# Designs tried in a protein design run: designed miniproteins, single chains, continued (3). Part 31

Each design is a single chain, and the fold is of that chain. pLDDT is the mean over its residues in the fold that is shown.

## One batch from the design tools (miniprotein)

Design m9054
Fold by ESMFold2-Fast:
Structure m9054 (fold): chain A 75 residues (1-75)
Amino acid sequence: MLELLREARRSALQAGEEEVAKELEELIREYEENKDEEYKRKGLELMIEAGVKQLEEAVRKTVERIEEEREKREE
């Protein structure tokens, strides 16, 4: 789903993981370039799984940083 890829890309950018964001942008481009419906479905699913694993790490690190920053701002 193109929307999911775009959201994942935005999250990766917000997490400061530019490499992950670029990878997701490439997946979006490949999805749009595909002509076959069946290939799009299977390819997109595999692409999302690959991107999601890296994105999950990036998002987790960003959340930890934000939480720590909030604690510091209290002082």
Scores: mean pLDDT 64

Design m9055
Fold by ESMFold2-Fast:
Structure m9055 (fold): chain A 66 residues (1-66)
Amino acid sequence: SELEKRLREAGRKFGALVAALVAAGRTDEAYKLAYETLKKVSALLKKGDIEGALKVVEEGIAELEK
């Protein structure tokens, strides 16, 4: 439950950062990172690895903040 809340919050932050980069004209970079991150997250969630999914989203956030 707490881990699911953290994943939801991280997902919202990730989405907001992707949207901000698209608005700034960095569309190709933003979408490429979003696609790769969501693909990995989806695979981990299918296995029930919520902690691993959260880590991948946090890594994506760190990359988008550079």
Scores: mean pLDDT 85

Design m9056
Fold by ESMFold2-Fast:
Structure m9056 (fold): chain A 63 residues (1-63)
Amino acid sequence: MEDVETVGKYASEVAKEAEEKGMSEEDLERLERAAARAVILAGQGVPAEEAIKMIEEAYKKVS
């Protein structure tokens, strides 16, 4: 499932950037849950673009 791999890669990159920015552990956990949910939704047929947007919105909210 190429969409799942694409979303997973993006989630990994965003998580790494958030850690480098020094986000709190609470905010990192919140972002990780949003990323995990986006990957699951991509696996259920949600387009990668929509799943990525969910991760972006979560990241902006905690940034």
Scores: mean pLDDT 77

Design m9057
Fold by ESMFold2-Fast:
Structure m9057 (fold): chain A 60 residues (1-60)
Amino acid sequence: SAEEEAKLAVLEEMIRGSVSDPAHQQRLMELARAQIAEGKSLREIATAVAKEAQRLLAQA
């Protein structure tokens, strides 16, 4: 849907701005797509993505 596409576009820009590693970007995008499919709000997805991004950066 247009709403799902809009959410994905915002999340993609946020992810690209937060992590530079393509493998990390792919993992976070997969998480975002799964959460959109579950009907979660943009705020909920953004929070989950930010938490996972922090975890990935801490392991680097």
Scores: mean pLDDT 83

Design m9058
Fold by ESMFold2-Fast:
Structure m9058 (fold): chain A 87 residues (1-87)
Amino acid sequence: SADAEARRLADAYVALLRKEAAELAKSVKTQEEADEVLRRLREMAENALAKFREEYPDVSEAVLAEIERRFAELLEEIERQLREVAE
């Protein structure tokens, strides 16, 4: 189903965002650099959601909301971690 495919793709994007955040965190030294990393990761999450809406028009609104919430929670977790390593 479209919902199942969207969830599977979301799992892949969550893993990709975690990997990207871990690599970028290695270069973060200031709060400004942390903000730039978070901006890029937010853009990646927004692009993923736009792709789900465009390529999977039959995906339920509830599943889209679920994926959006998962990305938001992940970004909050990453923000906390980046702020802890920044000077």
Scores: mean pLDDT 79

Design m9059
Fold by ESMFold2-Fast:
Structure m9059 (fold): chain A 98 residues (1-98)
Amino acid sequence: SLMELVEKMEELAKKLVEGEISLEEFNEKVAELAVEMLELMDQQNVPVRDQIALALEIAGVTFDAENYVKTKSEQALKNLELNLERVRELAREIEERA
């Protein structure tokens, strides 16, 4: 399920914030999840525009995660949390249309 992959991404972000995994491990695992999400969407004949939109939001998650690790700022954490929420909402909308 697309939502199960989103939940795994959210858990990885939590582990990153708590210092349980490195940024390198986070980026590698998120990239693996992104590939699985794209393959699942392709198998379900999701429009390419929706696939691109989700991929861009996931790229935003990796950008926000790197910024948080570099700055440790509350604003960078809020940006990461907001981007994860956007990924979740977009994935839900894609599943509801399928």
Scores: mean pLDDT 87

Design m9060
Fold by ESMFold2-Fast:
Structure m9060 (fold): chain A 72 residues (1-72)
Amino acid sequence: SEEERERLRENMELAQKVGDRQIETLEAQAKASTDPAEKAALQARIDRVRESVEKLRRFYEAQAAGEEPPPL
């Protein structure tokens, strides 16, 4: 249904907003840090957040399209 597709879109948008805010926080911490090891660890965390959000987006997009969703 159109209502169900809109709900899935809203869930995708919420996941993206949460991810973006987490990334902003981590990027601010990385910029403030003078420790290269800490910067690298924060970048790895940012990369993991981006990967998680992308997996969720693909899952919701598949559901909205009526396709079998990929594993999370």
Scores: mean pLDDT 82

Design m9061
Fold by ESMFold2-Fast:
Structure m9061 (fold): chain A 74 residues (1-74)
Amino acid sequence: NIPVIVKEIIKMKQEGKSLKEIADVLGLASRSEVVNFRDEYMVLLYQQGYSYKEIGKIFGVSQKTVERVIARKL
């Protein structure tokens, strides 16, 4: 849960980069590590009162993707 790495993930997602490209840029072992950082921060935003729609806009994903992540983690 490193805030700086999550900020970089958000920025690159908004730029249209794939999870694999983001992992390569950040020196992470796999796209799964990018997903883990993203998903953990989604949970934090949800706990802070952000809606699924707002979280989806931040990460450039659908509301359904956010709902699935939150349901899986909580």
Scores: mean pLDDT 77

Design m9062
Fold by ESMFold2-Fast:
Structure m9062 (fold): chain A 73 residues (1-73)
Amino acid sequence: SVIEEAKELIRNSLEVQQFWVGEVLRYIGDGDLEKARALVEAVKAILEDKPLTPEQEKAVLEFYELYQKRLAE
């Protein structure tokens, strides 16, 4: 499952965690506070081993797609 792979990388990969910090800060700088908040709440839920809401799951999947795109560059 793509979502389970994304959650595992968020828990255990320093590189993914650093990319996440950068993306949250980028959203804040762009004024996309709702996207920043969704991504922060989603990662918090993952680290606390709580179930994700549909909006949080979407935020994680979009983040993982951005990470894969960045890795391919």
Scores: mean pLDDT 85

Design m9063
Fold by ESMFold2-Fast:
Structure m9063 (fold): chain A 70 residues (1-70)
Amino acid sequence: LPSVTVKVPAGRTVADVLAALRGPDGVSGQRRLAELGVTLYPDEEANTIRVEGPSEEAVRAAAELLRALA
Protein backbone atom coordinates (compact mmCIF):
# COMPACT_ATOMS: atom_id res chain seq x y z
CA LEU A 1 0.00 0.00 0.00
CA PRO A 2 1.23 3.55 -0.64
CA SER A 3 2.59 5.24 2.51
CA VAL A 4 4.29 8.42 3.66
CA THR A 5 5.78 9.51 7.01
CA VAL A 6 4.76 12.94 8.32
CA LYS A 7 7.21 14.64 10.70
CA VAL A 8 5.68 16.63 13.57
CA PRO A 9 7.62 19.91 13.98
CA ALA A 10 9.72 20.65 17.08
CA GLY A 11 7.58 22.06 19.89
CA ARG A 12 4.56 19.89 19.00
CA THR A 13 3.80 16.22 19.72
CA VAL A 14 1.95 13.40 17.96
CA ALA A 15 -0.68 13.68 20.73
CA ASP A 16 -1.25 17.37 19.85
CA VAL A 17 -1.85 16.51 16.18
CA LEU A 18 -4.19 13.63 17.06
CA ALA A 19 -6.15 15.90 19.44
CA ALA A 20 -6.49 18.50 16.66
CA LEU A 21 -7.81 15.77 14.32
CA ARG A 22 -10.73 15.19 16.71
CA GLY A 23 -11.80 18.84 16.42
CA PRO A 24 -14.58 20.48 18.48
CA ASP A 25 -17.07 17.66 17.73
CA GLY A 26 -14.54 14.98 18.76
CA VAL A 27 -14.63 13.09 15.44
CA SER A 28 -14.51 15.39 12.39
CA GLY A 29 -10.89 14.84 11.31
CA GLN A 30 -11.05 11.10 12.06
CA ARG A 31 -14.17 10.86 9.85
CA ARG A 32 -12.33 12.60 6.98
CA LEU A 33 -9.42 10.14 7.28
CA ALA A 34 -11.89 7.22 7.26
CA GLU A 35 -13.46 8.64 4.06
CA LEU A 36 -9.98 8.61 2.46
CA GLY A 37 -9.52 4.98 3.57
CA VAL A 38 -6.19 5.73 5.28
CA THR A 39 -4.68 4.25 8.44
CA LEU A 40 -2.43 6.23 10.79
CA TYR A 41 0.56 4.72 12.60
CA PRO A 42 1.70 7.23 15.25
CA ASP A 43 5.27 6.98 16.57
CA GLU A 44 5.57 9.14 19.69
CA GLU A 45 9.29 8.36 20.17
CA ALA A 46 10.24 9.56 16.66
CA ASN A 47 7.55 12.30 16.76
CA THR A 48 6.17 11.09 13.41
CA ILE A 49 2.91 9.75 12.00
CA ARG A 50 3.03 7.22 9.16
CA VAL A 51 0.07 7.32 6.77
CA GLU A 52 -0.93 4.25 4.75
CA GLY A 53 -3.77 4.18 2.24
CA PRO A 54 -5.33 2.63 -0.87
CA SER A 55 -3.85 5.22 -3.28
CA GLU A 56 -1.12 7.87 -3.52
CA GLU A 57 -3.87 10.52 -3.76
CA ALA A 58 -5.51 9.39 -0.49
CA VAL A 59 -2.15 9.25 1.31
CA ARG A 60 -1.17 12.72 -0.01
CA ALA A 61 -4.51 14.25 1.07
CA ALA A 62 -4.21 12.72 4.57
CA ALA A 63 -0.57 13.86 4.90
CA GLU A 64 -1.55 17.42 3.88
CA LEU A 65 -4.29 17.42 6.55
CA LEU A 66 -1.81 16.22 9.21
CA ARG A 67 0.82 18.81 8.21
CA ALA A 68 -1.79 21.60 8.41
CA LEU A 69 -2.61 20.51 12.00
CA ALA A 70 1.04 20.19 13.02
Scores: mean pLDDT 77

Design m9064
Fold by ESMFold2-Fast:
Structure m9064 (fold): chain A 65 residues (1-65)
Amino acid sequence: SAEEQVQEFVERVNKAIEYAKTLDPESRKAVGADMKLSVEAAGKRYDAPDVAAQVIAKIEKVVAE
């Protein structure tokens, strides 16, 4: 289902966020920017904008933009 695809996507992004936390600030910003674009695209594809917004906020907090 679309809900299952959204949950699996969120799990993959959370794993990437944990990886980003292990990087230097410059690399963390670059990875964070790429992740935000992917999350925004997935939010539109799965019609889950609220979930996408929450994940983007978490990414921004981790990269300290």
Scores: mean pLDDT 78

Design m9065
Fold by ESMFold2-Fast:
Structure m9065 (fold): chain A 62 residues (1-62)
Amino acid sequence: SDLEDGAELGQRLREELRAQGYSEEEIRAIMADREKTREMLLRLAEELGYSERAVEIALQLL
């Protein structure tokens, strides 16, 4: 479902940021920037085959 896809996409973004060496506090600070988070989610969604709707749902769950 789009809701499950959105939740998974948000989790995948957190995993990517952890893999890049960011701490949990730094990830929260980065993801507090809604525009930057949307840009990162759109890029990740395109790479992983998720819809634009999944991106909007991921943003609502954050």
Scores: mean pLDDT 83

Design m9066
Fold by ESMFold2-Fast:
Structure m9066 (fold): chain A 83 residues (1-83)
Amino acid sequence: TPQEYVDALARALAEGDLETAGKILLEGYKAFPDSEEFWRGVAAVLERFDPGHLEETVKRLLEAAGADEKTIKEITEKVLSHA
């Protein structure tokens, strides 16, 4: 479910595992690309992790997971649209 991915993201971030957090974002995007619940949950978790740096946090996690520039742009836009 979307909430299970959001919870997994929060756990990976709490453990400092940015690569795993980025992989969870990539997998969640593929599974729930248009889920309002997923993207609002992601935005809330990332804003709490590093307040005021939402766009940079998204990019940092996705780069750690080896995402391409197009995918980083698409996911960043989804997160910012739900913040």
Scores: mean pLDDT 85

Design m9067
Fold by ESMFold2-Fast:
Structure m9067 (fold): chain A 61 residues (1-61)
Amino acid sequence: MKLSVEEAVKYAEEYLREKGLSESEIRMATAVVEDRAIKEGQLTEEEVKEIAEEAVEKYRK
């Protein structure tokens, strides 16, 4: 299922909260997801998960 920019951001926030990430990590990762969704158009739920996880890994470095 393809998500709008707003839906992609919400999905990323919910996914990361379920994984027990901090609010700062969630905010940073959702900003990356929003930027990617704006640039690429509609993202799938799977793509949102991958982008969010990559963003968190970069932040932890």
Scores: mean pLDDT 80

Design m9068
Fold by ESMFold2-Fast:
Formats: C-alpha cells, structure tokens, sequence
Structure m9068 (fold): chain A 55 residues (1-55)
C-alpha cells in the first residue's frame, strides 16, 4: 500500500491530468486522510498543501 502522502500526491496528479475542480481534489484528499485516521487539524493542513500545489 502506498503511504498517505503518496496517495495524496497521486490524487493531485490525477486531478491535474483530468482537470478536476479544486473542490473535488480537496474532497478526495479529506477522504484519504480521514480514512487513514488523521485528525481534523491534520486533514485541513494536508488539504491546504494539496490545494496550494494544484493552484
């Protein structure tokens, strides 16, 4: 299994390749992190990073 960070990186690359709306990418990243047991604060931190990378 890829790490959570690798899953997020893959989700960002997929979003860029498929021109996915930034809100959809944010929702995907939140689902990955919450499924992995991250706290709400950690989820929002990683979502912010993913959104900044996509922007």
Amino acid sequence: MPSVEEQISAAVREAIANNVPIEELAARVREILRSAGYSDAEVETYVGVAVAEYR
Scores: mean pLDDT 75

Design m9069
Fold by ESMFold2-Fast:
Structure m9069 (fold): chain A 66 residues (1-66)
Amino acid sequence: SADDEKLSELEARLQENADLMREVGFHDTALFKQTADRVYDLFDAGDYEGANKVLEELRKQIEEIG
């Protein structure tokens, strides 16, 4: 379904961010868990755009370190 596709895209982006955090030595597990929790909460609420924005903010923080 379209929702299954959206969830798969969000999970792929979470995994990409996790991989990048490991590569640049950014090991803030609390920040990652909080971000993942927010992404799932927003998706469950039907806010796919908000979920992607949360992932973009984490990606920006990772890029500022690496």
Scores: mean pLDDT 85

Design m9070
Fold by ESMFold2-Fast:
Structure m9070 (fold): chain A 94 residues (1-94)
Amino acid sequence: SNEEIVNLIEAHGRSILDLLRENNAPEETIEKVEELLRETIEKAKTASKEEAIQLVKETGKRIVEILKESNMPEEVIEKVKKGFENLIKAIEEI
């Protein structure tokens, strides 16, 4: 259901933002990630399951690019990548 997909994206988004804050990400980096996650959630509300999976894949790629541009530690970037892989699997299982 769209509600389950949205809830999964929201929960994952909170986990990413918490991880970034714990690792002292710049405020501008956090704001960019938060904005992308918000846009993704809005689009997911009316998306099919297949569309939501593609949306999450694209969002994950863009967030990783933002983190690389912000010189975030490789360990943090890898955790974010794994988090998006887990989110995609969770959506596929709905």
Scores: mean pLDDT 88

Design m9071
Fold by ESMFold2-Fast:
Structure m9071 (fold): chain A 87 residues (1-87)
Amino acid sequence: SKEEIKKAIEEAAKLALMRALEALEAGRPISDEVVDEAVALLRKKGVPEELIKKVGEILREFLRRLEAGEPVDRVAREMAKRIEEIL
């Protein structure tokens, strides 16, 4: 259902943010593997490939902004809005 797809995307986005924050706290760059892990979760949960591609692009954009030093709360809110726009 649309609700199940939305929950899967929200869970994947939270996972990506958590991994990115762990990397930043450790003084490490945010690895591309963070997006790959989120994409794998979406695929496992049966999200359509066209939507997975869009979510992956959004995650890459916002994780780059986070790595550039933008506030976490702002990045998370704006990323959530972009995800809602594609649903």
Scores: mean pLDDT 86

Design m9072
Fold by ESMFold2-Fast:
Structure m9072 (fold): chain A 74 residues (1-74)
Amino acid sequence: MTDIASAAGKAAYDAGASPQTAIRVANAVLEAVEEGKLDEIEERAYQTLVDAGLSPEQARKIAEAAAKAARDAL
């Protein structure tokens, strides 16, 4: 589980999220995985980014990168 969250957080950071926002994305992905809601990973990451003040376009781009990294780490 930690490796999946780390992969998602790193992907978010590499895609342009701040370190603090990347940590929030990693935590949102971890919660989705722990709840067995793998289909919600991208949407939870997206909502976390929007709540952090990112534009919908930036949030979608970063959420897609984070979700892909999380799925690749599963």
Scores: mean pLDDT 83

Design m9073
Fold by ESMFold2-Fast:
Structure m9073 (fold): chain A 88 residues (1-88)
Amino acid sequence: SELRRELEEALREMREAIRRGDVEAFLRAVDRLVAVLERVSGEALLTELRPLLEELEELLREAGERLPKEVVHEAAGRIQAVLRRKLL
């Protein structure tokens, strides 16, 4: 799936930004992730893309250790808002 590849790329960009402590790169990756999640069906998120959601949760925990709390809180809120709309 094109969307699966885009999601994997967004998660890869997030991981790289977190490891470098690059807030601007992290926020750009989050913007890309949110845009991809808006186009993904809830069914795909609960089935074929579920492992990527688990990876996302781990990345947000790592971000909480390395990046400013306000940045991570805002990013997590944006991601959770789109996931709640897709998953109810």
Scores: mean pLDDT 85

Design m9074
Fold by ESMFold2-Fast:
Structure m9074 (fold): chain A 75 residues (1-75)
Amino acid sequence: SALKTKILAMPSAMPLLLKTREVDSALEGLEELKDSKDPKVLELVESARKALEKGDVVEANTQIGIALIYKVTTA
C-alpha cells in the first residue's frame, strides 16, 4: 500500500514494529468499513483517513474502533 509506505517512512518516536502493527490494524479496519453507507460511519472513516495522512496512527485506530462499534450497535 502506498499509504502504508508513506506512514512508515514518516519520523516517529514509536518503535517500528508497533507502528507497523498500528498501520496494519487501521488499514484492516478501513477494509471492514468500506461497504458502509451510514453517514456517521462515513464521517468517522474520513476522520481516520485524515489522521493516517498526518501519520497519527493511534488517532486513526481510535476513529476506526468507534466506527466499528457504531456499525455493529446501530446497524
Scores: mean pLDDT 78

Design m9075
Fold by ESMFold2-Fast:
Structure m9075 (fold): chain A 78 residues (1-78)
Amino acid sequence: MLEEEKKKLLEKLKELDKKLEAEAEKVRNLKPEEQKKKQIELGELLLKIADELIKLGIDVEEAKEAKEKIEKKLEELK
């Protein structure tokens, strides 16, 4: 039961990751100011994903590493 629920949740996370990657690619075609705003939005979504992964105990070390990198990137975009 719990394993099936974890599998569905992992599939949802993978779908969300694909959507975020698609958004990141679109950002490259935007003006610098719009690009910065979209990067901040994407960074916030990625932080939420990283927190969910940590909470679920999935790829915790990788999620923590990604979270730190994203937080640093968001600070640079301010």
Scores: mean pLDDT 72

Design m9076
Fold by ESMFold2-Fast:
Order: structure tokens, then C-alpha cells, then sequence
Structure m9076 (fold): chain A 75 residues (1-75)
């Protein structure tokens, strides 16, 4: 739970600062976090998405690519 919470809070903070687009892809929907039960069940996927996000950011890729990777991992 601690790892999942950390990842969720980091994503939440970035989503809030840069817009919910990065988290849900639906800024109008206003969903900051997807179904928490799903996120918890996919802890490994979330961690993988977080690593991908960090790597893509380090490579200097745009938010669009980062968002796609996170959505794929969460979906």
C-alpha cells in the first residue's frame, strides 16, 4: 500500500499541477485517479508506468508519449 500510495500521490500532484490530462486523459471528466481498486490490483503496472514516465521525461519526450504509456499500464 505504501508504494502504491506514493506513486498515486506523485501522479496526483503532477496531474493537479499540469492538469488531470496526465492522469486520466480526460480533463473535463475531472477524474484525478482511476478506480482505486484497479490501481491497487495493478501495483506492478503502476510502478512500471512510473519508471517509464521518469525515463521518458529524462529523454525529453513530450507529455503525449508519457500519457500513452501510463494509460496503457493502467488500462
Amino acid sequence: MEELERIREEALKEGLEKGSLSLTGHPDAGKITKDEAVIEANLALMERAEALRAELRAAGLADAEIRAAILAAVA
Scores: mean pLDDT 55

Design m9077
Fold by ESMFold2-Fast:
Structure m9077 (fold): chain A 84 residues (1-84)
Amino acid sequence: GPIVQQLQQLLSQAKEEIKKGNTEKALDLLFEAMDLVRQITDPETKRAYLGQLRDLALQVLKQTDNPSRAIGLLLRIIGEELDL
């Protein structure tokens, strides 16, 4: 549906920003993607996208000189995974 299409676009853009070393822009996109993932009602689809978000957030955490935002995102992802 429209949420999944927008989510795929945000994740694609976040991957491009990570490749460019634009960690703050990547985090902005990943936080927006997280807000969309929370709206997914199908548990399997939600789990799959939470996994993708976690992988990308970990990539940002490994590259960034300012880990606080990436850690904050990872904690939100873990919270949602525990509710599945």
Scores: mean pLDDT 89

Design m9078
Fold by ESMFold2-Fast:
Structure m9078 (fold): chain A 74 residues (1-74)
Amino acid sequence: MELSEEQKKLIKSLEETLRSLRAAQPNLSREALETIANWYLKELEEWAKKNLSEEELKVFIEKAEEVIEKILAE
């Protein structure tokens, strides 16, 4: 399924937040970044449960997890 503009904006905000955090804290460990990313993922999941269908929620969370994995791999 395709993401809405709102969902794309939220995922972009997550990516920008994690990249900004790495820029501000260059010595931040991968484990610390993963812990912080998982806190943001929980907030997105709670938002999605209230605002999205089951189908949309699955795709949205999969895309958010993909962004987190991509940043952690950098």
Scores: mean pLDDT 81

Design m9079
Fold by ESMFold2-Fast:
Structure m9079 (fold): chain A 100 residues (1-100)
Amino acid sequence: SMEEKIARIEALLRNDETALEVLKKVGYSSAEAFVADLRDGAALAERLRDKYPKLVQQFYDALDAVLDALSAPVLDPEALMRALIELEVVIAFLRMLDWL
C-alpha cells in the first residue's frame, strides 16, 4: 500500500546518514519534512487520479524509484538524488494543477 511504502522510505532514511545528507542537499531539512511532502503528494495523487492519470502514475513511479534507490544493497547517492529531484518536480506539478 502507499502508506507501507512511505513508512519504509521513512525507516530507510532514518537509518542511513548518506541518504539524509542527500535529502538535505535537495532541499529537505529532515526526514520528517520529506515524509510530510510525500504524504501531501500522495493525497494530491488520490485527488487528481481521474483528471491527470499519467501525472499520477509518474508520481507513483517516482516514489518507487526513491524506494528502490534507498533499498539498494549499496546506496548510490547520485541515483537517490536524481530520484528525489524527479519526485519533487512531480509533486510541485500536482500542486499547481490542483489549484487550476
Scores: mean pLDDT 88

Design m9080
Fold by ESMFold2-Fast:
Structure m9080 (fold): chain A 84 residues (1-84)
Amino acid sequence: MAEEEWKKIIEEGAEKLYEAEKKAIPQMSEEEGLLAAKEYAIDLGEGKKPGYYFPLTEEGKKVEKEIIEKSEEAKKKIEEEKKK
């Protein structure tokens, strides 16, 4: 369940990030922008330094914070489920 919840957090976070940022990245196609947002969300969720220059907008910064907070919560649940 927690693994599925984390995947959902990453997918929903990537979509929200793309929606917030899409006007700031008009040089990217919708497919490219969504892929970049998804890779950025995965890197944030894994605690890695993202390779992309996101977020560019204030709304995108709020989505970034939400992804980080929800991912940390999901990771904590995954660790708790593995213990007992």
Scores: mean pLDDT 70

Design m9081
Fold by ESMFold2-Fast:
Structure m9081 (fold): chain A 62 residues (1-62)
Amino acid sequence: SMEEERRLLKAILEAYDYAKENSSWSEEDLQNKIREILEKAGVSEDLTEKAVKTVLSALKIL
């Protein structure tokens, strides 16, 4: 649904912002924190793993 998509996108943005502010952390620590943010937002495990990879990729490009 649109509301589920909005929650997912909001969680991805929050995870991105956090990772951007903490770019000095190890990739493992960043992955764990991104995963935590997404799980707290109620994102499914499968989507969480895809979103973690997406956020990390965005950090390398942007």
Scores: mean pLDDT 81

Design m9082
Fold by ESMFold2-Fast:
Formats: C-alpha cells, sequence, structure tokens
Structure m9082 (fold): chain A 88 residues (1-88)
C-alpha cells in the first residue's frame, strides 16, 4: 500500500539520519564509514523493506540534507552532491 511504502521510506530516512549523527558525534565521519552506512542502509531498504532503488536513494538524500542543515560537514556535503546526480 502507499501508506506502507511511505512508512518504509520514513524508517530508512530515520535510520540514515541516526547513523550519520552518530558518526558526527563520535568524530568518525570518514569516507569508509560513510560508504558503510550507504551500503548497509541500501541493503536494508531493498531487502528488508522491499523499496525500489530510487526510493532508497531519495530517502538517503533527504536524511543527509536534514543532517547537513544542522551539522555542516564537507565530506557529507560532497556525498550529497554525488547522490543528487543519480536523482536527476
Amino acid sequence: SAAARQAAIQAVRDATTQRFRDLIDNNQMTEDNIQAVLRDITVQGISVYGLSMRDVIQAIYDAIDDVLAQHPHPILQDVRNSIQSRLA
């Protein structure tokens, strides 16, 4: 259902936001850690929630944008810009 899909998208967004906030709070915002988050969240979104790749990438983008609004970070900003090209 549309409601179940939106709930799944929100769950992916919330999980992504929490993982990136944890990396910032622990000073662990490295390229390797960011890529691990993106990989793990993508697998969860597709395999657990049954979301399309586009829905997962959009949820990740929105989560990163929310994190950057509160905590500007150059490495995460570069990752957001890279993801944006896939949504165009």
Scores: mean pLDDT 86

Design m9083
Fold by ESMFold2-Fast:
Structure m9083 (fold): chain A 64 residues (1-64)
Amino acid sequence: SSELDALIDSLRRAVEFSRGLSKEQQRGLLASVTQLVESISRQYPERKKELDSLVKELEKVVAE
């Protein structure tokens, strides 16, 4: 759906801008994004691979 695509696009932008955040803010964002991704992936399993990739990218940012 266009609404789901807009939400995923917003998450992608949040991950892109995450490097500009403090480590504390990055960890908070990772927790929030992970929870949201789990929720979306349960309802839309076809989007799981794309969403899991966003979480992995954000995990790398936090680990830097």
Scores: mean pLDDT 87

Design m9084
Fold by ESMFold2-Fast:
Parts: structure tokens; sequence; C-alpha cells
Structure m9084 (fold): chain A 98 residues (1-98)
């Protein structure tokens, strides 16, 4: 199983720290010129950070993923949707906390 698929499995199992580590290893193993694969890994890292409640790291990962994809790439829609969900969660926490 490649590290990206291993990370997806850990994430589905709720093993967030193992998922994070597997995705970080996947990024290290992926060439800089493979922008599409790097964007997919960064999107998955953002999902793990969001699940952990680390909204700042989630946003940073999503923005980095978007920066690697062409403007017309259909994967951008999923990432933008995820960014919207994180933004809603930030607003929810800000409204409910003092």
Amino acid sequence: MEKLEEGKRYFREGNLDEALRAYEEALKETPEEDKVKRAEILFNLGEVYFAKGDLASAIAAYEKALSLLPKDDPRRKEILRAQTEVGIEELRRAVLSL
C-alpha cells in the first residue's frame, strides 16, 4: 500500500495521528513536479487537520493544494468546499466563545 492510501485508511479508522504521519511521508516521497499528486496529499492533510480541530493548519494545507492545481481542475471544487466548511467552523467557534 502506498503512503497516500495508507493515510486514507488510517483517516477512515479515526487514527488521525497515523494518517497525518503517512500523508507527510507521502509528500516527502512525491516529486515537486507532480503537482496533482502533491495537491491530493495536501488536501488529505487538510482533512486530517480539520478532523483534529486544527483549523489554521487545515486552511494552510487547502490553500497550498489549490495553489498547485490549474484554475479549471475539477479537484478544486472539493477543496473549496472543504475551505468553506472550515470557515463556517471558525465563525461558529468565534460566535460561541468569548
Scores: mean pLDDT 84

Design m9085
Fold by ESMFold2-Fast:
Structure m9085 (fold): chain A 90 residues (1-90)
Amino acid sequence: AAPRTLSDAEIAALAEAVRLATLQTAVDSGDLAHTRRAAETAADVLVSRLAPADQERARAALEAAIARALAEAAATAPEDLRARVEAALA
């Protein structure tokens, strides 16, 4: 396999940052359809800027993080979601 530019820990950190950004967009917009479109667009731009050897691994991790964030936002009351995001960003 070709050498990778990003470590697994760096991909995981990037995925966590995207998860938190997706949750913040859900809190700010109150619109999960808008949040999904915004997160997917941002992830596509971000992945396109990575080295080709990292793109598949990063895309999979970011897609999983966005799906996880959207599921959490859909299952959580807006006030509780806001409190969780505020705590995570403090």
Scores: mean pLDDT 83

Design m9086
Fold by ESMFold2-Fast:
Structure m9086 (fold): chain A 92 residues (1-92)
Amino acid sequence: KKEEEYKKKLAELEKRMEELGLSEDEKEYIKRLIDLFDKAGLPDLGIKAAEILIEAFEKGESTDEINEKLEELLKDLSDEEKKKLLKALEEE
């Protein structure tokens, strides 16, 4: 059930990226971010981060603006969630 819901959200995000005409680099960046959060055991947060990035790219926000939004998202993480993300980054 949760896996099916996650896959549906991923498919909707991919469709949204295509409809908005995101570049291949932008799509790869979002996909890597989703995968990183999934590896950290935070798939729902990865979906949320991807939604923020897609909206930012749609609005033509700069890389600096996108990074600021991602930093704000990460500031809301618990210490345990941050540790999981760092572990996933180290294993990559």
Scores: mean pLDDT 75

Design m9087
Fold by ESMFold2-Fast:
Structure m9087 (fold): chain A 70 residues (1-70)
Amino acid sequence: MTKEQILEEASATMEYLKVFIELQVKLKEELGVKPPQSLEELEEFLKLGREHYPELVAEMEELLAKIDAI
């Protein structure tokens, strides 16, 4: 793994976290949904995310695909 690959992965990971935090804030403010604390809660959280903020979930999936490609 090169320094350039590490920086690219770190950048994509930081963008992913930023979008995930935005999704958490929006779901909490609009629907009172708490941040997920388990894998089961994460699955339900992502289902709600796809229903109410599909654009943010799509952006997260694109960022994960970019990380996987590094």
Scores: mean pLDDT 79

Design m9088
Fold by ESMFold2-Fast:
Structure m9088 (fold): chain A 79 residues (1-79)
Amino acid sequence: MKEELDILGEASGTLAKAANKDPRTRPLFLEAAREANRQDNVRGMAEALADGLIRMGEETGDQELIDAGAAVRERLAAL
């Protein structure tokens, strides 16, 4: 639980900062936030944000965001 919350917090911060820097990504940020709010557990919320990071990176051509989303998924898979 605590590690999942830490992952969720980091993913959320990265996604929010990316959306603040590039307004084109704000719809993807909102979709990720809505999907996270639909989840019944922290793991599901973090997975929704990881998907948001990957989609945002694909939309903007930002490999660091794609890598960040992939890292979230790998960390969750290791729990």
Scores: mean pLDDT 82

Design m9089
Fold by ESMFold2-Fast:
Structure m9089 (fold): chain A 107 residues (1-107)
Amino acid sequence: DIVNEMIERMKAAISLDQHIEKLRELKEKTKDEKLKKGLQKASDIFEQGRNIITKDGDTEKLISLLQQGRDTYLQIKDLAPPGSHEARVASAISEELDQIIKNIKNI
């Protein structure tokens, strides 16, 4: 259903925009250069994913980029101090990306 596909893609785009903004805030607050690089990499991947959703419609490329974004967040979680705000945010975004991937695959 084209309408359901469009709705799920719009939801994914909004979610990615919110996560890009949250990544920017975390990058400004962190003092760890490895965390800053991980946050920037995640931001770049999500920017590419958003552009695919809003412009091109290549679902397989989108899924691949979202999976790369999830893996990048798992790396950020491992670099962040256990129980830190950064670790919790990275975990939450990773879970949200898994849900977006599932929703797109189930269209």
Scores: mean pLDDT 71

